Designed miniproteins, single chains, continued (3). Designs and how they scored, part 48

Each design is a single chain, and the fold is of that chain. pLDDT is the mean over its residues in the fold that is shown.

## One batch from the design tools (miniprotein)

Design m9638
Fold by ESMFold2-Fast:
Structure m9638 (fold): chain A 99 residues (1-99)
Amino acid sequence: MDEKEFREALPEIEKALEEAKKNKRYLLAAQILANRAILERAIELGIPLEEVLKRLKELLEKNKDLPAVEAIAKALLETLKELGAEPEVIEEFEELYKK
């Protein structure tokens, strides 16, 4: 996947999430939100993590009502720590997880 495909995938993730919610496929919606491959691919392509994280944060906020959002936020935090994200970015995600 090239950078163009990756940038196009971010809006498609939002669409897939909305379709999963409409069809009451909450487990699928949770899996879409917890997709670690998005963060890993951003690093591989040299895309600023801040760009990807902003979109993922927006998706989590929109979907706080979904079951397992807390577990998804924990999984994303673990991935961010493993990938060496800056402390400020980790703190922003921890705030989201606490609520």
Scores: mean pLDDT 60

Design m9639
Fold by ESMFold2-Fast:
Structure m9639 (fold): chain A 64 residues (1-64)
Amino acid sequence: AEGRPLWEWVAERALELDPSADEAEVRRVARELVGAGRFPEGFDPTLPPEEALRVLAEFVLSQL
């Protein structure tokens, strides 16, 4: 839905990439990193939105 913060979209994509991950943990990490404006080193903000979400989702999963 429109109006959801970026970290909610990232958490949703992360769970699509790894359905075995704990939803609560994925959402916590996404909020702590993406919600706080913390992105992976070298993150390209000019990426297409779908590609940017995938990169951020993979970053969140790597921090579990």
Scores: mean pLDDT 79

Design m9640
Fold by ESMFold2-Fast:
Structure m9640 (fold): chain A 83 residues (1-83)
Amino acid sequence: TPLEKEAQRLLDTMSDEEVKAYADGLAERAKENAEKYPFVASIDLLFLESLARVAEQRGRTDLASHFRKLAEEVKEALKKALE
C-alpha cells in the first residue's frame, strides 16, 4: 500500500532516533484529533501499524515495539472518543 511504501522510505532514510521522534509526534497529533477528526486519527494509526510491521520485518525489534506502543495509545484514544 502507499502507507507501507512511505513507512519503508522513512525507515530506510531516518535514524532510529529520528523515526521515533517522528512517530511520537504523529501519535500525539492522532490522540488530539481522535474526538473531532477520527478519520484523520485512523489514517495516522494505520501508518503507525505499518511502521511497526516494516520495522519488525527488518529486524529492528526495539523500534517495532515502540511503534506498537504508540499504535495502542492511539487505538485507546479512538475507543474513548467513540464511546
Scores: mean pLDDT 86

Design m9641
Fold by ESMFold2-Fast:
Structure m9641 (fold): chain A 64 residues (1-64)
Amino acid sequence: GEEVTVELEGKNLKELGEKVRAAADAHPSSAEGLRKAGTLAGLKMITEGKTKFTLKAKGEEGEV
């Protein structure tokens, strides 16, 4: 599958989640990977206070 890189910024989990959903909808072949990367980004927002993320996904695999 194609590797997808998406840069997202969110002030809270709701905004981040909405942007992750939109990115996944735009990239169906890597949607599951983007959702996984989005979950990791949400955890970093809660634990580390981060608001800007670079999500990378390929098929079902995702990282942030």
Scores: mean pLDDT 84

Design m9642
Fold by ESMFold2-Fast:
Structure m9642 (fold): chain A 58 residues (1-58)
Amino acid sequence: MLEAVSDEEAAQLAYQLASGGEIPADTPLRDEVDGRVLPASELVLDRLGRFVSHEDAE
């Protein structure tokens, strides 16, 4: 279970868990603040390997 107070923290946790092999990329992730449920694959990895939205990629 991922608990985060913001999308940035949720993305960071998802990236750490996915890169550590603890969760697959298609695992549904729930934002506890916003209540959204998104698959990890919808939080795309940017060129630096961070989970971001397409528009928020650096």
Scores: mean pLDDT 51

Design m9643
Fold by ESMFold2-Fast:
Structure m9643 (fold): chain A 67 residues (1-67)
Amino acid sequence: MLTGDSGALQGVIEARRAGITDPEEIARVATERAVEAMRQAGEEITEELVKRIYEGALTLAESGFPA
């Protein structure tokens, strides 16, 4: 699993617990967390990779993860 995937999952959980219900807003927060985790790991961040992380986070947010 990529560092970004773990960061995105954590971001979705935190956003939902903070009361954010909009899947797009949850995905945005999750993507920001994933990007920060990748930066800390020294991974190169590209626009294409950020888009893929956002799409995954959006799918996860829409799947109704219980919070």
Scores: mean pLDDT 73

Design m9644
Fold by ESMFold2-Fast:
Structure m9644 (fold): chain A 71 residues (1-71)
Amino acid sequence: MEEVFIPDAPGLEPGIEGPGLLRGQELLAHLGYPVDGKQGPATLWLVGFAIRNGLPVDGIAGEALLAALEA
């Protein structure tokens, strides 16, 4: 089955939403990453990316996350 790469983000599982999660999807699309317009793969990828880079996981795409995505 599909694996969810979110080891330390229990509050950002699929089915949990908020303006920060939607903003994360918009940011991914703005950076040219594929998004499906739904909470799911793109949002989970963004959260996993933030965790792997030691960034805060509050469902909001901040400056640190944006800088890491560009690096």
Scores: mean pLDDT 51

Design m9645
Fold by ESMFold2-Fast:
Structure m9645 (fold): chain A 69 residues (1-69)
Amino acid sequence: SLSHARRAAEAIKRGDERGAVEAIQQAGATPSQALQGLDLILEGASPRTVAERAGISVGTASTIIRGTR
């Protein structure tokens, strides 16, 4: 859900890697997908690329990325 995307963005802004991974998992990613998704977000990947690799929606990925800016 979008609420999990916002929690992921806030965790990333705080430097809380564990909280970010947990929130991305709650948004629909597996544990390994959540770790890959977080790395891609930190590398500045596009919402589409993050969504495809993390197994989450483009809307969710976009909300996370926008929330970290």
Scores: mean pLDDT 85

Design m9646
Fold by ESMFold2-Fast:
Parts: structure tokens; C-alpha cells; sequence
Structure m9646 (fold): chain A 98 residues (1-98)
């Protein structure tokens, strides 16, 4: 069902954001690699989506999270940007589940 697919996509995006946020705090030097992994993963979720709206939300969230990870690394404000990433993922999950 589309609802079940959207639930799994929302969970996937949130889980990826949690992992990336934790990694940014633990080892900021890994952020460029984590940023590419996050965008690639959300792009993969988008490609599996049967909903055009969910696909667009996932692609945009992936790009935003990638930029936030890189900004956390560049500025050294790892806690601030980790939280912004989690907020971005939460917003995307809410929009997918509507």
C-alpha cells in the first residue's frame, strides 16, 4: 500500500538523519562522506516511491541534509547543524505522511 510505503520512506529518512547527526558529533571529518551517503540514500528512497510528491520531498530533503552536514563540518557548529538535519528529516517525514 502507498501508506505503508510512505511510512517506510519516512522511517528511512529519519533513521539516516539520526545516524548522520550522531556521526557529525562523533567525527566531523567524516561529514563530507556522510553527506554523499545521505543524499544517495534519500535519492534511492525517492526512486522506489510510487508517489511523485513523496519523491520530490525525499530528493529535496536529501539535498538539504547534505548541505547541513557540510555546513556543520565547515563551521564546527556540529550540535547546531546535527539538530537542523533532524528537523529537516522530521519535516520531510510529516509531509510524506500527509
Amino acid sequence: SEQKQNELMAEGALGMAEGAAAQLKKDPSAAPTAAEQVERYLRSLAEESTSEEAREILLEAGREMRELLLKGYETGKVEEYAEKMLEAARRAAEEILK
Scores: mean pLDDT 86

Design m9647
Fold by ESMFold2-Fast:
Structure m9647 (fold): chain A 99 residues (1-99)
Amino acid sequence: TEKKLEELLEKYKKEKDVLKVFAAELLLSVYKGKSLEEIKEELRELGKELNAEEVAEAAIKLLEELEKKGEKIIISENASKEDLEKQIENIVKEIEEVK
């Protein structure tokens, strides 16, 4: 799963799909077991790198709202690339809704 997420992240970077880059990075960091504060800092730095600070802020807000609701982002260790692409699309939609 980690390798598939890394491949998707690189694909989205090449495609310049900023929202999918943030969604893939978010999932990869969650899968690696990074803390909420570590993920927030990584998203913030990515926002500076890609000149997409508003997208980074929206992704961080999504994480904070999920934490408040007690909801967890669950990624299967046996997830197919198709499953991961669908999960990324769902996160993109949630980021767009948050702003």
Scores: mean pLDDT 80

Design m9648
Fold by ESMFold2-Fast:
Structure m9648 (fold): chain A 83 residues (1-83)
Amino acid sequence: DWEKDAEELIELLKEIYEKTKDPSYQAQILVVKAALYLQQGKPQEALELASEAIDLAKKAKDRGTVTMARVVASAAQAEIVKS
């Protein structure tokens, strides 16, 4: 069940963020949550979280997470336009 796997990943990332205080992990949490909202048919909420993830990942200089967040944001924007 990929939703349970995603929830477990969020919990793991939260624990790592608590120990490191590295904003890249906070950005990764937001990307996973945005992907979950997009899968649940909530593109507005997904776009909001993905946008915040982009900002945090940029501050962390985490180019990989910026790219992932942009992909999710683009998918959310496409769903909003269709509705």
Scores: mean pLDDT 84

Design m9649
Fold by ESMFold2-Fast:
Structure m9649 (fold): chain A 95 residues (1-95)
Amino acid sequence: MLDELLEFILANREVAIETLRAEIASLKKHYPDNPVAQELAALLERLVAALEAGDEAAVRETLEQLIDFYSRVSGLSREEILRRLLALLRAAVAA
């Protein structure tokens, strides 16, 4: 599933970057004093930077860090997190 998510993000890089930037802006606007939201925004900013650089290794590493973050915060399994991220990104591309 991680390879599927990575391939989908790389194939839809512009939509992924715009979606991530919108989420970062939303987190900063609605949760400016929340340390969990700040950690998430920083991870999303690193993912955007890796995508803009075309650094596939950095994209993979940052996705692993995001999965670990969501697992720690939500208690969801790695498979469920990957499934949800892929579904959200597919919805964004289809819009």
Scores: mean pLDDT 82

Design m9650
Fold by ESMFold2-Fast:
Order: structure tokens, then sequence, then C-alpha cells
Structure m9650 (fold): chain A 72 residues (1-72)
């Protein structure tokens, strides 16, 4: 399913937050957004949120989680 502009914006914001803790997870989320894959974006952002939380970047984890919810 293609991402809406609002979902893409939320995804980009989530990926930016996740990049503080895990740039690779953020890059994967960015690729899914570029592919207009809503399900893939949600999964990638959920993984990025977990990685950011593991790294201690709670704000980035929250942004990534919010992006995952918006795209699911």
Amino acid sequence: MALSEEQAEAGDRGAAGAAVGDPEAAQRAGKMIQSNDAEGTAKALAEAARAAREAGHLGGAQSAFDGAVATS
C-alpha cells in the first residue's frame, strides 16, 4: 500500500529520531518510505524504535514508534 503524504512525513520524522541511536535502522526505514511501502515502513520504524531505546535515546525511540503507528 502506498504511503499518504502525512504517513511519509511521520515516517521521515521517526527515522530522523531513530538515526540518533541507530543510523542503519533509520536508513532501512527511509528506503521503505521511498518505496511507498506502508507496511514495510511501519515494521522498519518499529525496529528502529526498539534499537533507539536500547541505545538510550528515548526521544528518538518515541518518534520512531509514533511513525510506526502512523504508517500501520
Scores: mean pLDDT 73

Design m9651
Fold by ESMFold2-Fast:
Formats: structure tokens, C-alpha cells, sequence
Structure m9651 (fold): chain A 83 residues (1-83)
């Protein structure tokens, strides 16, 4: 279904961004939290769960990880366009 394709693309983009990030103590903590939230979204198979995970990451780490808002906004815009 189209929903499954959108969900898969968002998950892939988040995973790629995490794996390609530079390693600092802050990035390590951020990656751990994002992986946990994304894992929850993946297990539920819900578009809303993925959106909630991205939103929580943006809210919790906005001031500490520059660029997270840009990534979050890009992924949310892609989801809205594809839905």
C-alpha cells in the first residue's frame, strides 16, 4: 500500500541520517534516543508513530544538535506531500 511505502521511506531516511552523522557524545546520545523512538514506530507499523518519534527528537534535542530541525521539517514535508 502507499502508506507502507511512505513509512518505509521515512524510516530509511532517519536511519541513513543517524548512521551518517559525526560522532560526538551528544550525537551518540541523540542517535540512541532516535533509534529507540524509530524502533517503536517500526514495531507499530504506524505513520503517526514515526511522526511522533521525529517530533520528540526535534523537541528534546533541538538546541543540542544543529540541523535536527532541518531534517525533521524535510521528512515531515515529504510525508505530507506523499500522503
Amino acid sequence: MLYDQIYSNVNSNLSSAINNGSSTDQNSTFNSQVNDLMNQGSQSGSKDAVLNAVNQVSTNYNSDLSGSNSLQNSLLNQLQLLS
Scores: mean pLDDT 51

Design m9652
Fold by ESMFold2-Fast:
Structure m9652 (fold): chain A 76 residues (1-76)
Amino acid sequence: MVEKAVEVLEKLRELYKKNGYISPEELDRAAEELGVTREQVLLGLELIDKGMDPREAAELILTESVEELKRRIEEL
């Protein structure tokens, strides 16, 4: 599951680099594939953007609440 989450988050990051944005449809697809919310996917991308390792960010979005993810972002 973690490896799949890393792959999904990196795919979304590549879409952002290519297009300058990530569509709501791609975000919702990623959320469905990972069994998380759209907000958790967005927070995972923000963690990576702030310098967190993609595998660590993937583990956090799969295991932690939105509140904990926001706290982790503040610590970066």
Scores: mean pLDDT 82

Design m9653
Fold by ESMFold2-Fast:
Structure m9653 (fold): chain A 105 residues (1-105)
Amino acid sequence: MSLAELEAALERLLEEVKRIVEEGYKNKLSADEILLRVSEALAAFWNAVAPRLSPAERAVLERFVMRVYAAVEDGLKNKASVEEIHERLEALLEETVAELRAVAA
């Protein structure tokens, strides 16, 4: 897949994860339920994109998926606000997009 397609897919995934966290807080879901929904979104994304990636891109995205899950898990464990979790997720996306552009060059 093209770098532009991959970047767009990452942006869509991030918006989905952000929505899961926001809806989870609004509806007072348990941390386990929020993490399950995040895990399912990450798994669906990985299964859709991984077969289309180079080995270098796979390594970057595997770290991204793991770090997104960890950021949500740590945020929930430490009772972070929705805004704090969203800011961490946005920072991870920016770092990952920069890494992908570097390996594509």
Scores: mean pLDDT 89

Design m9654
Fold by ESMFold2-Fast:
Structure m9654 (fold): chain A 70 residues (1-70)
Amino acid sequence: DRGLAVYKAALEALLPLMSKEEAEKVARRAAMASLISGDMAEAVVRFALKKAGHEDEAEKAGERVRKAYE
């Protein structure tokens, strides 16, 4: 289903860039946000990466989550 697809995509994008614990936490938030919209799921991942200092990676990770939602 879409929630699981978003969770997996977010986790794969985040694991190289942050701790396993933080990546899991953000991926769960993205999956929950996908119940509202793909825009919210993408925003959760992009915001988390920008806050962590990975702004250059935020767009690519957001696109990955968007594709998983669609």
Scores: mean pLDDT 83

Design m9655
Fold by ESMFold2-Fast:
Structure m9655 (fold): chain A 75 residues (1-75)
Amino acid sequence: MSDGQIEAVVAYFGRELRERLLAEGFSEEEAERVAKETAARIRAAVAAMPDPTLEQAFRIGAEEVRRALEEARRR
């Protein structure tokens, strides 16, 4: 998988998480912080894998977004 494909997956899930947090009434500052932290985790996890597939990258992204949403909702 190319670096461009990794960044596209990271950008997709970061945007989706930010939009969902804003829709649920979180502040812009909180949504940006959580999305940025989650995007960094997705990027690191995918980049650490030798020859990751797009399917594996999406699975990691979806799981990290789910964890971030659950954590934010418990506050």
Scores: mean pLDDT 84

Design m9656
Fold by ESMFold2-Fast:
Structure m9656 (fold): chain A 86 residues (1-86)
Amino acid sequence: MSPEQEVELEVGIMEGVVELAKALDADPALVVDSVLRVFEELAEKHRDQPELVRRGADRLVAFLETLFSPATVAALRARLDAILAA
Protein backbone atom coordinates (compact mmCIF):
# COMPACT_ATOMS: atom_id res chain seq x y z
CA MET A 1 0.00 0.00 0.00
CA SER A 2 1.37 3.44 -0.93
CA PRO A 3 1.61 6.23 1.72
CA GLU A 4 -1.14 8.09 -0.18
CA GLN A 5 -3.44 5.04 -0.08
CA GLU A 6 -2.72 4.46 3.61
CA VAL A 7 -3.58 8.06 4.61
CA GLU A 8 -6.74 7.96 2.44
CA LEU A 9 -7.82 4.64 4.02
CA GLU A 10 -7.14 5.84 7.59
CA VAL A 11 -9.11 9.07 6.98
CA GLY A 12 -12.00 7.04 5.50
CA ILE A 13 -11.99 4.70 8.52
CA MET A 14 -11.94 7.69 10.90
CA GLU A 15 -14.90 9.30 9.08
CA GLY A 16 -16.87 6.07 9.62
CA VAL A 17 -15.86 5.87 13.30
CA VAL A 18 -16.76 9.56 13.83
CA GLU A 19 -20.22 9.07 12.26
CA LEU A 20 -20.80 6.02 14.49
CA ALA A 21 -19.61 7.89 17.60
CA LYS A 22 -21.96 10.80 16.80
CA ALA A 23 -24.88 8.37 16.27
CA LEU A 24 -24.14 6.77 19.67
CA ASP A 25 -23.97 10.22 21.37
CA ALA A 26 -20.39 9.58 22.46
CA ASP A 27 -18.43 12.24 24.38
CA PRO A 28 -16.81 14.58 21.79
CA ALA A 29 -13.57 14.37 23.82
CA LEU A 30 -13.33 10.63 22.98
CA VAL A 31 -13.65 11.45 19.27
CA VAL A 32 -10.99 14.19 19.54
CA ASP A 33 -8.58 11.88 21.41
CA SER A 34 -9.10 9.06 18.85
CA VAL A 35 -8.45 11.37 15.88
CA LEU A 36 -5.33 12.83 17.53
CA ARG A 37 -3.93 9.35 18.31
CA VAL A 38 -4.35 8.17 14.72
CA PHE A 39 -2.72 11.32 13.30
CA GLU A 40 0.19 11.06 15.78
CA GLU A 41 0.81 7.57 14.36
CA LEU A 42 0.41 8.74 10.73
CA ALA A 43 2.72 11.74 11.26
CA GLU A 44 5.43 9.50 12.77
CA LYS A 45 5.08 6.76 10.11
CA HIS A 46 5.04 9.23 7.19
CA ARG A 47 7.38 11.89 8.61
CA ASP A 48 9.10 12.04 5.19
CA GLN A 49 5.78 13.20 3.64
CA PRO A 50 4.30 15.72 6.14
CA GLU A 51 2.20 17.48 3.45
CA LEU A 52 0.42 14.20 2.68
CA VAL A 53 -0.57 13.75 6.35
CA ARG A 54 -1.59 17.45 6.52
CA ARG A 55 -3.91 17.03 3.50
CA GLY A 56 -5.53 14.00 5.17
CA ALA A 57 -6.00 16.00 8.37
CA ASP A 58 -7.57 18.94 6.50
CA ARG A 59 -10.04 16.57 4.78
CA LEU A 60 -11.05 15.00 8.09
CA VAL A 61 -11.42 18.42 9.80
CA ALA A 62 -13.74 19.55 6.95
CA PHE A 63 -15.84 16.41 7.55
CA LEU A 64 -15.93 16.98 11.33
CA GLU A 65 -17.19 20.57 10.75
CA THR A 66 -20.41 19.02 9.37
CA LEU A 67 -21.03 16.95 12.55
CA PHE A 68 -19.60 18.78 15.59
CA SER A 69 -19.69 22.25 17.14
CA PRO A 70 -17.22 24.91 15.94
CA ALA A 71 -15.64 24.91 19.43
CA THR A 72 -14.97 21.14 19.33
CA VAL A 73 -13.51 21.36 15.81
CA ALA A 74 -11.33 24.41 16.71
CA ALA A 75 -9.89 22.58 19.76
CA LEU A 76 -9.16 19.49 17.65
CA ARG A 77 -7.54 21.56 14.87
CA ALA A 78 -5.25 23.41 17.30
CA ARG A 79 -3.97 20.13 18.81
CA LEU A 80 -3.74 18.48 15.37
CA ASP A 81 -1.71 21.43 14.02
CA ALA A 82 0.70 21.00 16.98
CA ILE A 83 1.15 17.27 16.19
CA LEU A 84 1.75 17.94 12.48
CA ALA A 85 4.26 20.75 13.23
CA ALA A 86 6.41 18.43 15.39
Scores: mean pLDDT 81

Design m9657
Fold by ESMFold2-Fast:
Structure m9657 (fold): chain A 82 residues (1-82)
Amino acid sequence: LEEIKEEAAEKVREILKDMPEEAREAVVELVLEAIEAAAEGDTRKAAVLLTAAALVAIGEGASEEQVLAVMKVAEEAIKKVQ
């Protein structure tokens, strides 16, 4: 789990490297919480947290391509923990 979370965090940070650090880390944290919720079997919580991550990224000026890339990273990580 921790290795999967670390890999996801690194990928999200690279995708959002042009964003302010505080905004980038807020998205990273929401993605990591979603992965953890999915690993615990809480699919609803994971979906809510991923929606929050997308909305924060959009609100902070991430492009459509960046948002889609972040969601893909999260989806791939969630598949590895289920």
Scores: mean pLDDT 82

Design m9658
Fold by ESMFold2-Fast:
Structure m9658 (fold): chain A 90 residues (1-90)
Amino acid sequence: SLQDILRGRVLFVGGLLQSVKTQVDLARPSFSPEEQAQLDALLARADAELEKAYELVENNAPEDEVQKALDAAMKAIQDLQDALNDALKK
């Protein structure tokens, strides 16, 4: 069904976020307090955007609305990845 396909997309994006979260957690002891605060804010944003996409799928929202939420979640994950990469510079 379309809902199953959209749920699959949410799970895929969730997997990407979980991968970045794992990297943040493993590297966290090497980060400054400012870097940790920035990463935590970006993590919260990515979680919120992904949760929005999940809610839309469970409430049977139109595909375009779900896709817009997924695009926002992907952007938030990219911002998180960029901040992580910057914090990992040696």
Scores: mean pLDDT 89

Design m9659
Fold by ESMFold2-Fast:
Structure m9659 (fold): chain A 112 residues (1-112)
Amino acid sequence: SEALELAQKALEAAKQGDLDKALELLRKAIDIMKKAGGGTEEELRALMEAIKALIDTAFKQEDIKALEEAIKLGEELLELAKKSGASKELILEIEIAIGIGLIQLGILNLLS
């Protein structure tokens, strides 16, 4: 699927430290899935992995704005996962990723 391909490209961009590209690709993938009314477990999992990588990279680069946007995309993914009837395990994994992002955002805000 186009959403899956975009999610995979976003993961690679995040791993390479390209936060702007990762955010652009993730926003496109999530928009496609919103218009489709949901996604498959595979598409949702690929988006989760990309968002986790983006959160980690944004924190390491101390990019507060990128981290805030990554958390927001994680929250949008959580809503899509619930609407899609995703597994309870995947929903929990997304919630954990968002929680880690929020903790990391709190740390950066205390240091800045």
Scores: mean pLDDT 90

Design m9660
Fold by ESMFold2-Fast:
Structure m9660 (fold): chain A 66 residues (1-66)
Amino acid sequence: AAAVLAEFQALADSLSDPALAAEVRALGERTAAALKEAQSGEEMAQIMADAARRVAELRAREAALA
């Protein structure tokens, strides 16, 4: 989970909007916590897929603000 947190922190640091950066950091922490509680590879895959979709939404919001 530490690698997931590092990836989300790097993404947050690349965003110019502090509110979007805060949402990315919160998403990273929630995703890491969910992965620690996951009981199966399928559950982990679903958590990662949801996180990837949320990241894409946040990136689209940043692009719309540019």
Scores: mean pLDDT 76

Design m9661
Fold by ESMFold2-Fast:
Structure m9661 (fold): chain A 62 residues (1-62)
Amino acid sequence: MEELRERMRELTAQALKTARQLTKEIEDARKRGPEEAEKMLAKGQAASDQFTAELTALHKEL
C-alpha cells in the first residue's frame, strides 16, 4: 500500500512542480507573443500526458 501511495505522491509532486513552472513560462511567453505561448503549451501537454499515463496505471493497480 505505501509503495503505491508513495509513487502517486511523487508523481503528483512532479506534476505540480512542472505545472507551476510551465504556468509561469506560459504567462511570460504570452506577453511576448501568441506563438511563444503555443510552444510552451505544447511542452505542458507532453509533460501532462506522461504524468497522466503514469497516474492512470497506478490507479488501475489500486
Scores: mean pLDDT 75

Design m9662
Fold by ESMFold2-Fast:
Structure m9662 (fold): chain A 85 residues (1-85)
Amino acid sequence: ERDRRLEEIIEEARRLAEESTDPLSKAAAELIEEAARLFRERTPEARRRGAVLVSAAGVLASASTNEEERKKITELIKRLNEAES
């Protein structure tokens, strides 16, 4: 179920934002949380904005110095894209 997967991603992103130590990892996780909430709205405008935030989160993750946090963010982005397919 798409809505359930999005809710799970929101919760995991929120936790990752709280637990991350690298500021870029925290910012990326917060953007993923917001993007997942936007995707739940199911409007073209929300989808466009969510896609921009996912792209920004990917850029921030690529610049993060914490490899474990970067990997977790990349996995959340992958899961978010799969939920929206």
Scores: mean pLDDT 84

Design m9663
Fold by ESMFold2-Fast:
Structure m9663 (fold): chain A 80 residues (1-80)
Amino acid sequence: IEALLPLLASEDPETVARAAALLVLSLEKHYGSQLSAEEIAQLRELLERVAAADRAGDAEATRRYAGELAKHARQVLARI
């Protein structure tokens, strides 16, 4: 999981989008019982924004939302 965090800062938007999806899936699968409904909803919302920006070809928006996702994921991991 921690190995995915640096990839969210990658210059390649495809790598960013794929790393974001894997990070959220891994957090929900392995730590879902330790996450609140609000935390899960926020992770999902940020992932959807990353995916939507990537599909639109908006590299700046993809990186911006991925940065917010990485920040939130680090806060969650610090509590687990």
Scores: mean pLDDT 80

Design m9664
Fold by ESMFold2-Fast:
Structure m9664 (fold): chain A 100 residues (1-100)
Amino acid sequence: SQQIQNIQQTVTNIIMQMTQDSQGRFRQRFIDRSSRYRTTLSPQQQRIHDRVIGHIMRSHFDAMRQRQRNNISGQSWSDSQINQQTNQILQQIQQVVNSS
C-alpha cells in the first residue's frame, strides 16, 4: 500500500542520514516499542503488524547495507530526534493495523 511505501521511504531516508550508533539506537527503540504494541493486538492484527514490520525492517537493512558499501559518514542523532521519528513511524503503523 502507499502508506507502507511511505513508511519504508521515511525509514530509508533516516537510516541513510544516521551514524552507525544512531542507527543502532533507533533500531533498538523501534523494535522494543513495536514488539510491546504487538502484544496488545488480536491475532489477525498481529499478522498485519508482522507484514508491515517485515517491510520496514527490510528497508532498514537495505539502507544500512548501502551506507556500509558506500563508506558514507552520517550525522549523530539525539535521543530526542530518534524518539520523535520512532513515535511518528509507530503512529503510522497503528493506522495501517487499525484500518485493515
Scores: mean pLDDT 86

Design m9665
Fold by ESMFold2-Fast:
Structure m9665 (fold): chain A 93 residues (1-93)
Amino acid sequence: GAREAALEAGVAAGMAGIAAGVMRAHPNMPVEDAERLLELARRAVEEAERALRRAEASRGPDGRRAAEQARRDLEGGRRSLELGEEELARARG
């Protein structure tokens, strides 16, 4: 249901945050590993976007609250992806 979609968006956004956090914690990681983590973050943001669409398809007050929460979580995931892109650029020089 709508609440499950919101939870899926939160988990996916959280995974993007973990990937970016790992990159930031390991500034000397190989570029290939940084690229794999950034790819994980990109896929996680895509999963959060799909979960948001499912939440938005739900009707009523619970659907609206779920969509609002999923949108906030997706915004966090996108910020994490941007930070990961900055870390990858730094790793590349």
Scores: mean pLDDT 88

Design m9666
Fold by ESMFold2-Fast:
Structure m9666 (fold): chain A 66 residues (1-66)
Amino acid sequence: MLTAEEAREIARRVPGVDDETADKIAELVASGLTDEEAIQKLMAEGVITPEQGAALLRAFREAREA
């Protein structure tokens, strides 16, 4: 399971993702959501675009496969 800090660092590597968005992902992961669930929630709430969501999902998948 990724820590909130690891999730924040991964999110910050994605082009167009600001510190506030990375913080929200980390907070949701810290509350027990998976990275995929956190990203889907933020897309549903309009906090991130579908393009940003797709890039984030790819970045987190790559981090898990490493």
Scores: mean pLDDT 81

Design m9667
Fold by ESMFold2-Fast:
Structure m9667 (fold): chain A 99 residues (1-99)
Amino acid sequence: MEELREKALELIDSLTKDELKTVLRIMVQDPELRPTLVAALQEVRPDIDASKLTEEELIKVIDELSYEELKAVLRHFIDRLTEEQLKKVLEILESVKAA
């Protein structure tokens, strides 16, 4: 489990700002990942009630985040994931990096 989290953190640190935004947009569209992502976004941006936002509004918020905030959201997100969810997220991170 920890090895998968370390790999995810290394991938997050290797991604550009635009690649991080792409990763978050993909995860917002996933109904399994969206609730945990919303919780992570609220930790980074407590001024936003992310739980009340639509998918389109969440994407807009993501587009306005700084590089540091994008990384912080993903770090909080991966800490909350199950092993199976973490494997899914790793596939998303790797696919975006390869594109």
Scores: mean pLDDT 82

Design m9668
Fold by ESMFold2-Fast:
Structure m9668 (fold): chain A 66 residues (1-66)
Amino acid sequence: SGIQIALQLLLKEAKEHPDITVEELADMARRLLEAYGEPELAEELAARIRQQKTLEEALAVIEEYI
């Protein structure tokens, strides 16, 4: 699906730029899913990302949705 491809690209971007914060990653994921017409999933994924303490843990959450 388009969402899965978009999330894979987000994962690639975050792995290449490890200075990205958990909060920034959550905001990026939320905006991405909102753009694909999935506002409820956007809030769910962003909330789960924000609960993580490290970027590595946050990326693992996104991988569950792919």
Scores: mean pLDDT 86

Design m9669
Fold by ESMFold2-Fast:
Structure m9669 (fold): chain A 97 residues (1-97)
Amino acid sequence: SEEERRRLLEEREEALREFEEALRKSREYEEKRRELERKKEELLEKGKEDPEKKEEYEKEAKEAEEKAKEALREEMSYGARAVGAAAKAVAYERAAK
């Protein structure tokens, strides 16, 4: 029982490390997404100012938008992993008491 309690607390510490890493990764992808969204807006504005290069800027803006969607998917994936890790940590803590 005491040996099992110690094991549960070790599993909780591992789950907390997984939570922190997943949360950090989710925030990194959130920032990357925001940067790509800003880049898209800047490219679309440049296209309005330079009609001869409008098609070129619109293509680059579309590429930035697709990369932003990829970053959003990663953000959400790591966010879900963080929630799962937090739930595990709480479950292990409760089981240890």
Scores: mean pLDDT 90

Design m9670
Fold by ESMFold2-Fast:
Structure m9670 (fold): chain A 79 residues (1-79)
Amino acid sequence: MSDEELEKAEEEALLDKERVDAVLEATKQKAEQNNDVDLLELVKRDLEETAKRAEKIDKEVAEKFRELAEWIGKKIEEL
């Protein structure tokens, strides 16, 4: 009902390593097949913002989001 409830749900989801790994893998697969630079830049930004929030919860999870964002950034440079 409030933005705080959504933030708490995201925090609980970020603590679920198995769910995080599944989401990151699905995102990577979709990004690998996509050549829309604008869409890839939006996904990269979302991953970077999620990594910043995750760093306060789990540094390993935050690093995984940053690594995927960096990979998408490299793909954008190659397009």
Scores: mean pLDDT 77

Design m9671
Fold by ESMFold2-Fast:
Structure m9671 (fold): chain A 80 residues (1-80)
Amino acid sequence: MNADDEEGKKAMEEIQKAKSVKLVGAYGDAAKQTATFDLLTEDNKLLTVKYTIDEKLSSEELSEIAEKAAKQIEKEIKKR
């Protein structure tokens, strides 16, 4: 848990410094109510972002949220 929080914060900082990122995975865990996505930077660094959703959603809904969030990050970086 603590390692995931630190890694998530580091991942967001790396995303902000990256020149490009691409979505390589998006998935949801209904039992934990978590949405997770993996981004690959131009430097071939794998960045994993995980966040907990306070709403009771299905794994499909959680994975859709993860994919939408990742694609939004790709768009923001591409605009730079």
Scores: mean pLDDT 75

Design m9672
Fold by ESMFold2-Fast:
Structure m9672 (fold): chain A 99 residues (1-99)
Amino acid sequence: MNSASVSGAGTYRAGETLEVTAKVSGDPPPTAAVLYRQPAGSDELVPVGAGPVNADGTATITVRALGPGDSGKLYAAGVNGQDVREAELGEAADLTVTA
């Protein structure tokens, strides 16, 4: 079973850069991790960053400077090549951006 998790979410101020660690696993092993944001009140997943997966299954993903509209849930997915459509989303992490 593929698994994914995100650490480094939480509360940020507007103008701060979001830096998170995604941990992903699967068979075959993922080569990249993609970070998705689900805005509050939306079912849409917006890709916000990606990073290469290290040998331990972790990827460090840096996102642009945050605004108040960037609050929501963060999900990571491990991917092989370019097929992200069946990547299993992991447990959500909450992101709050304050003014």
Scores: mean pLDDT 73

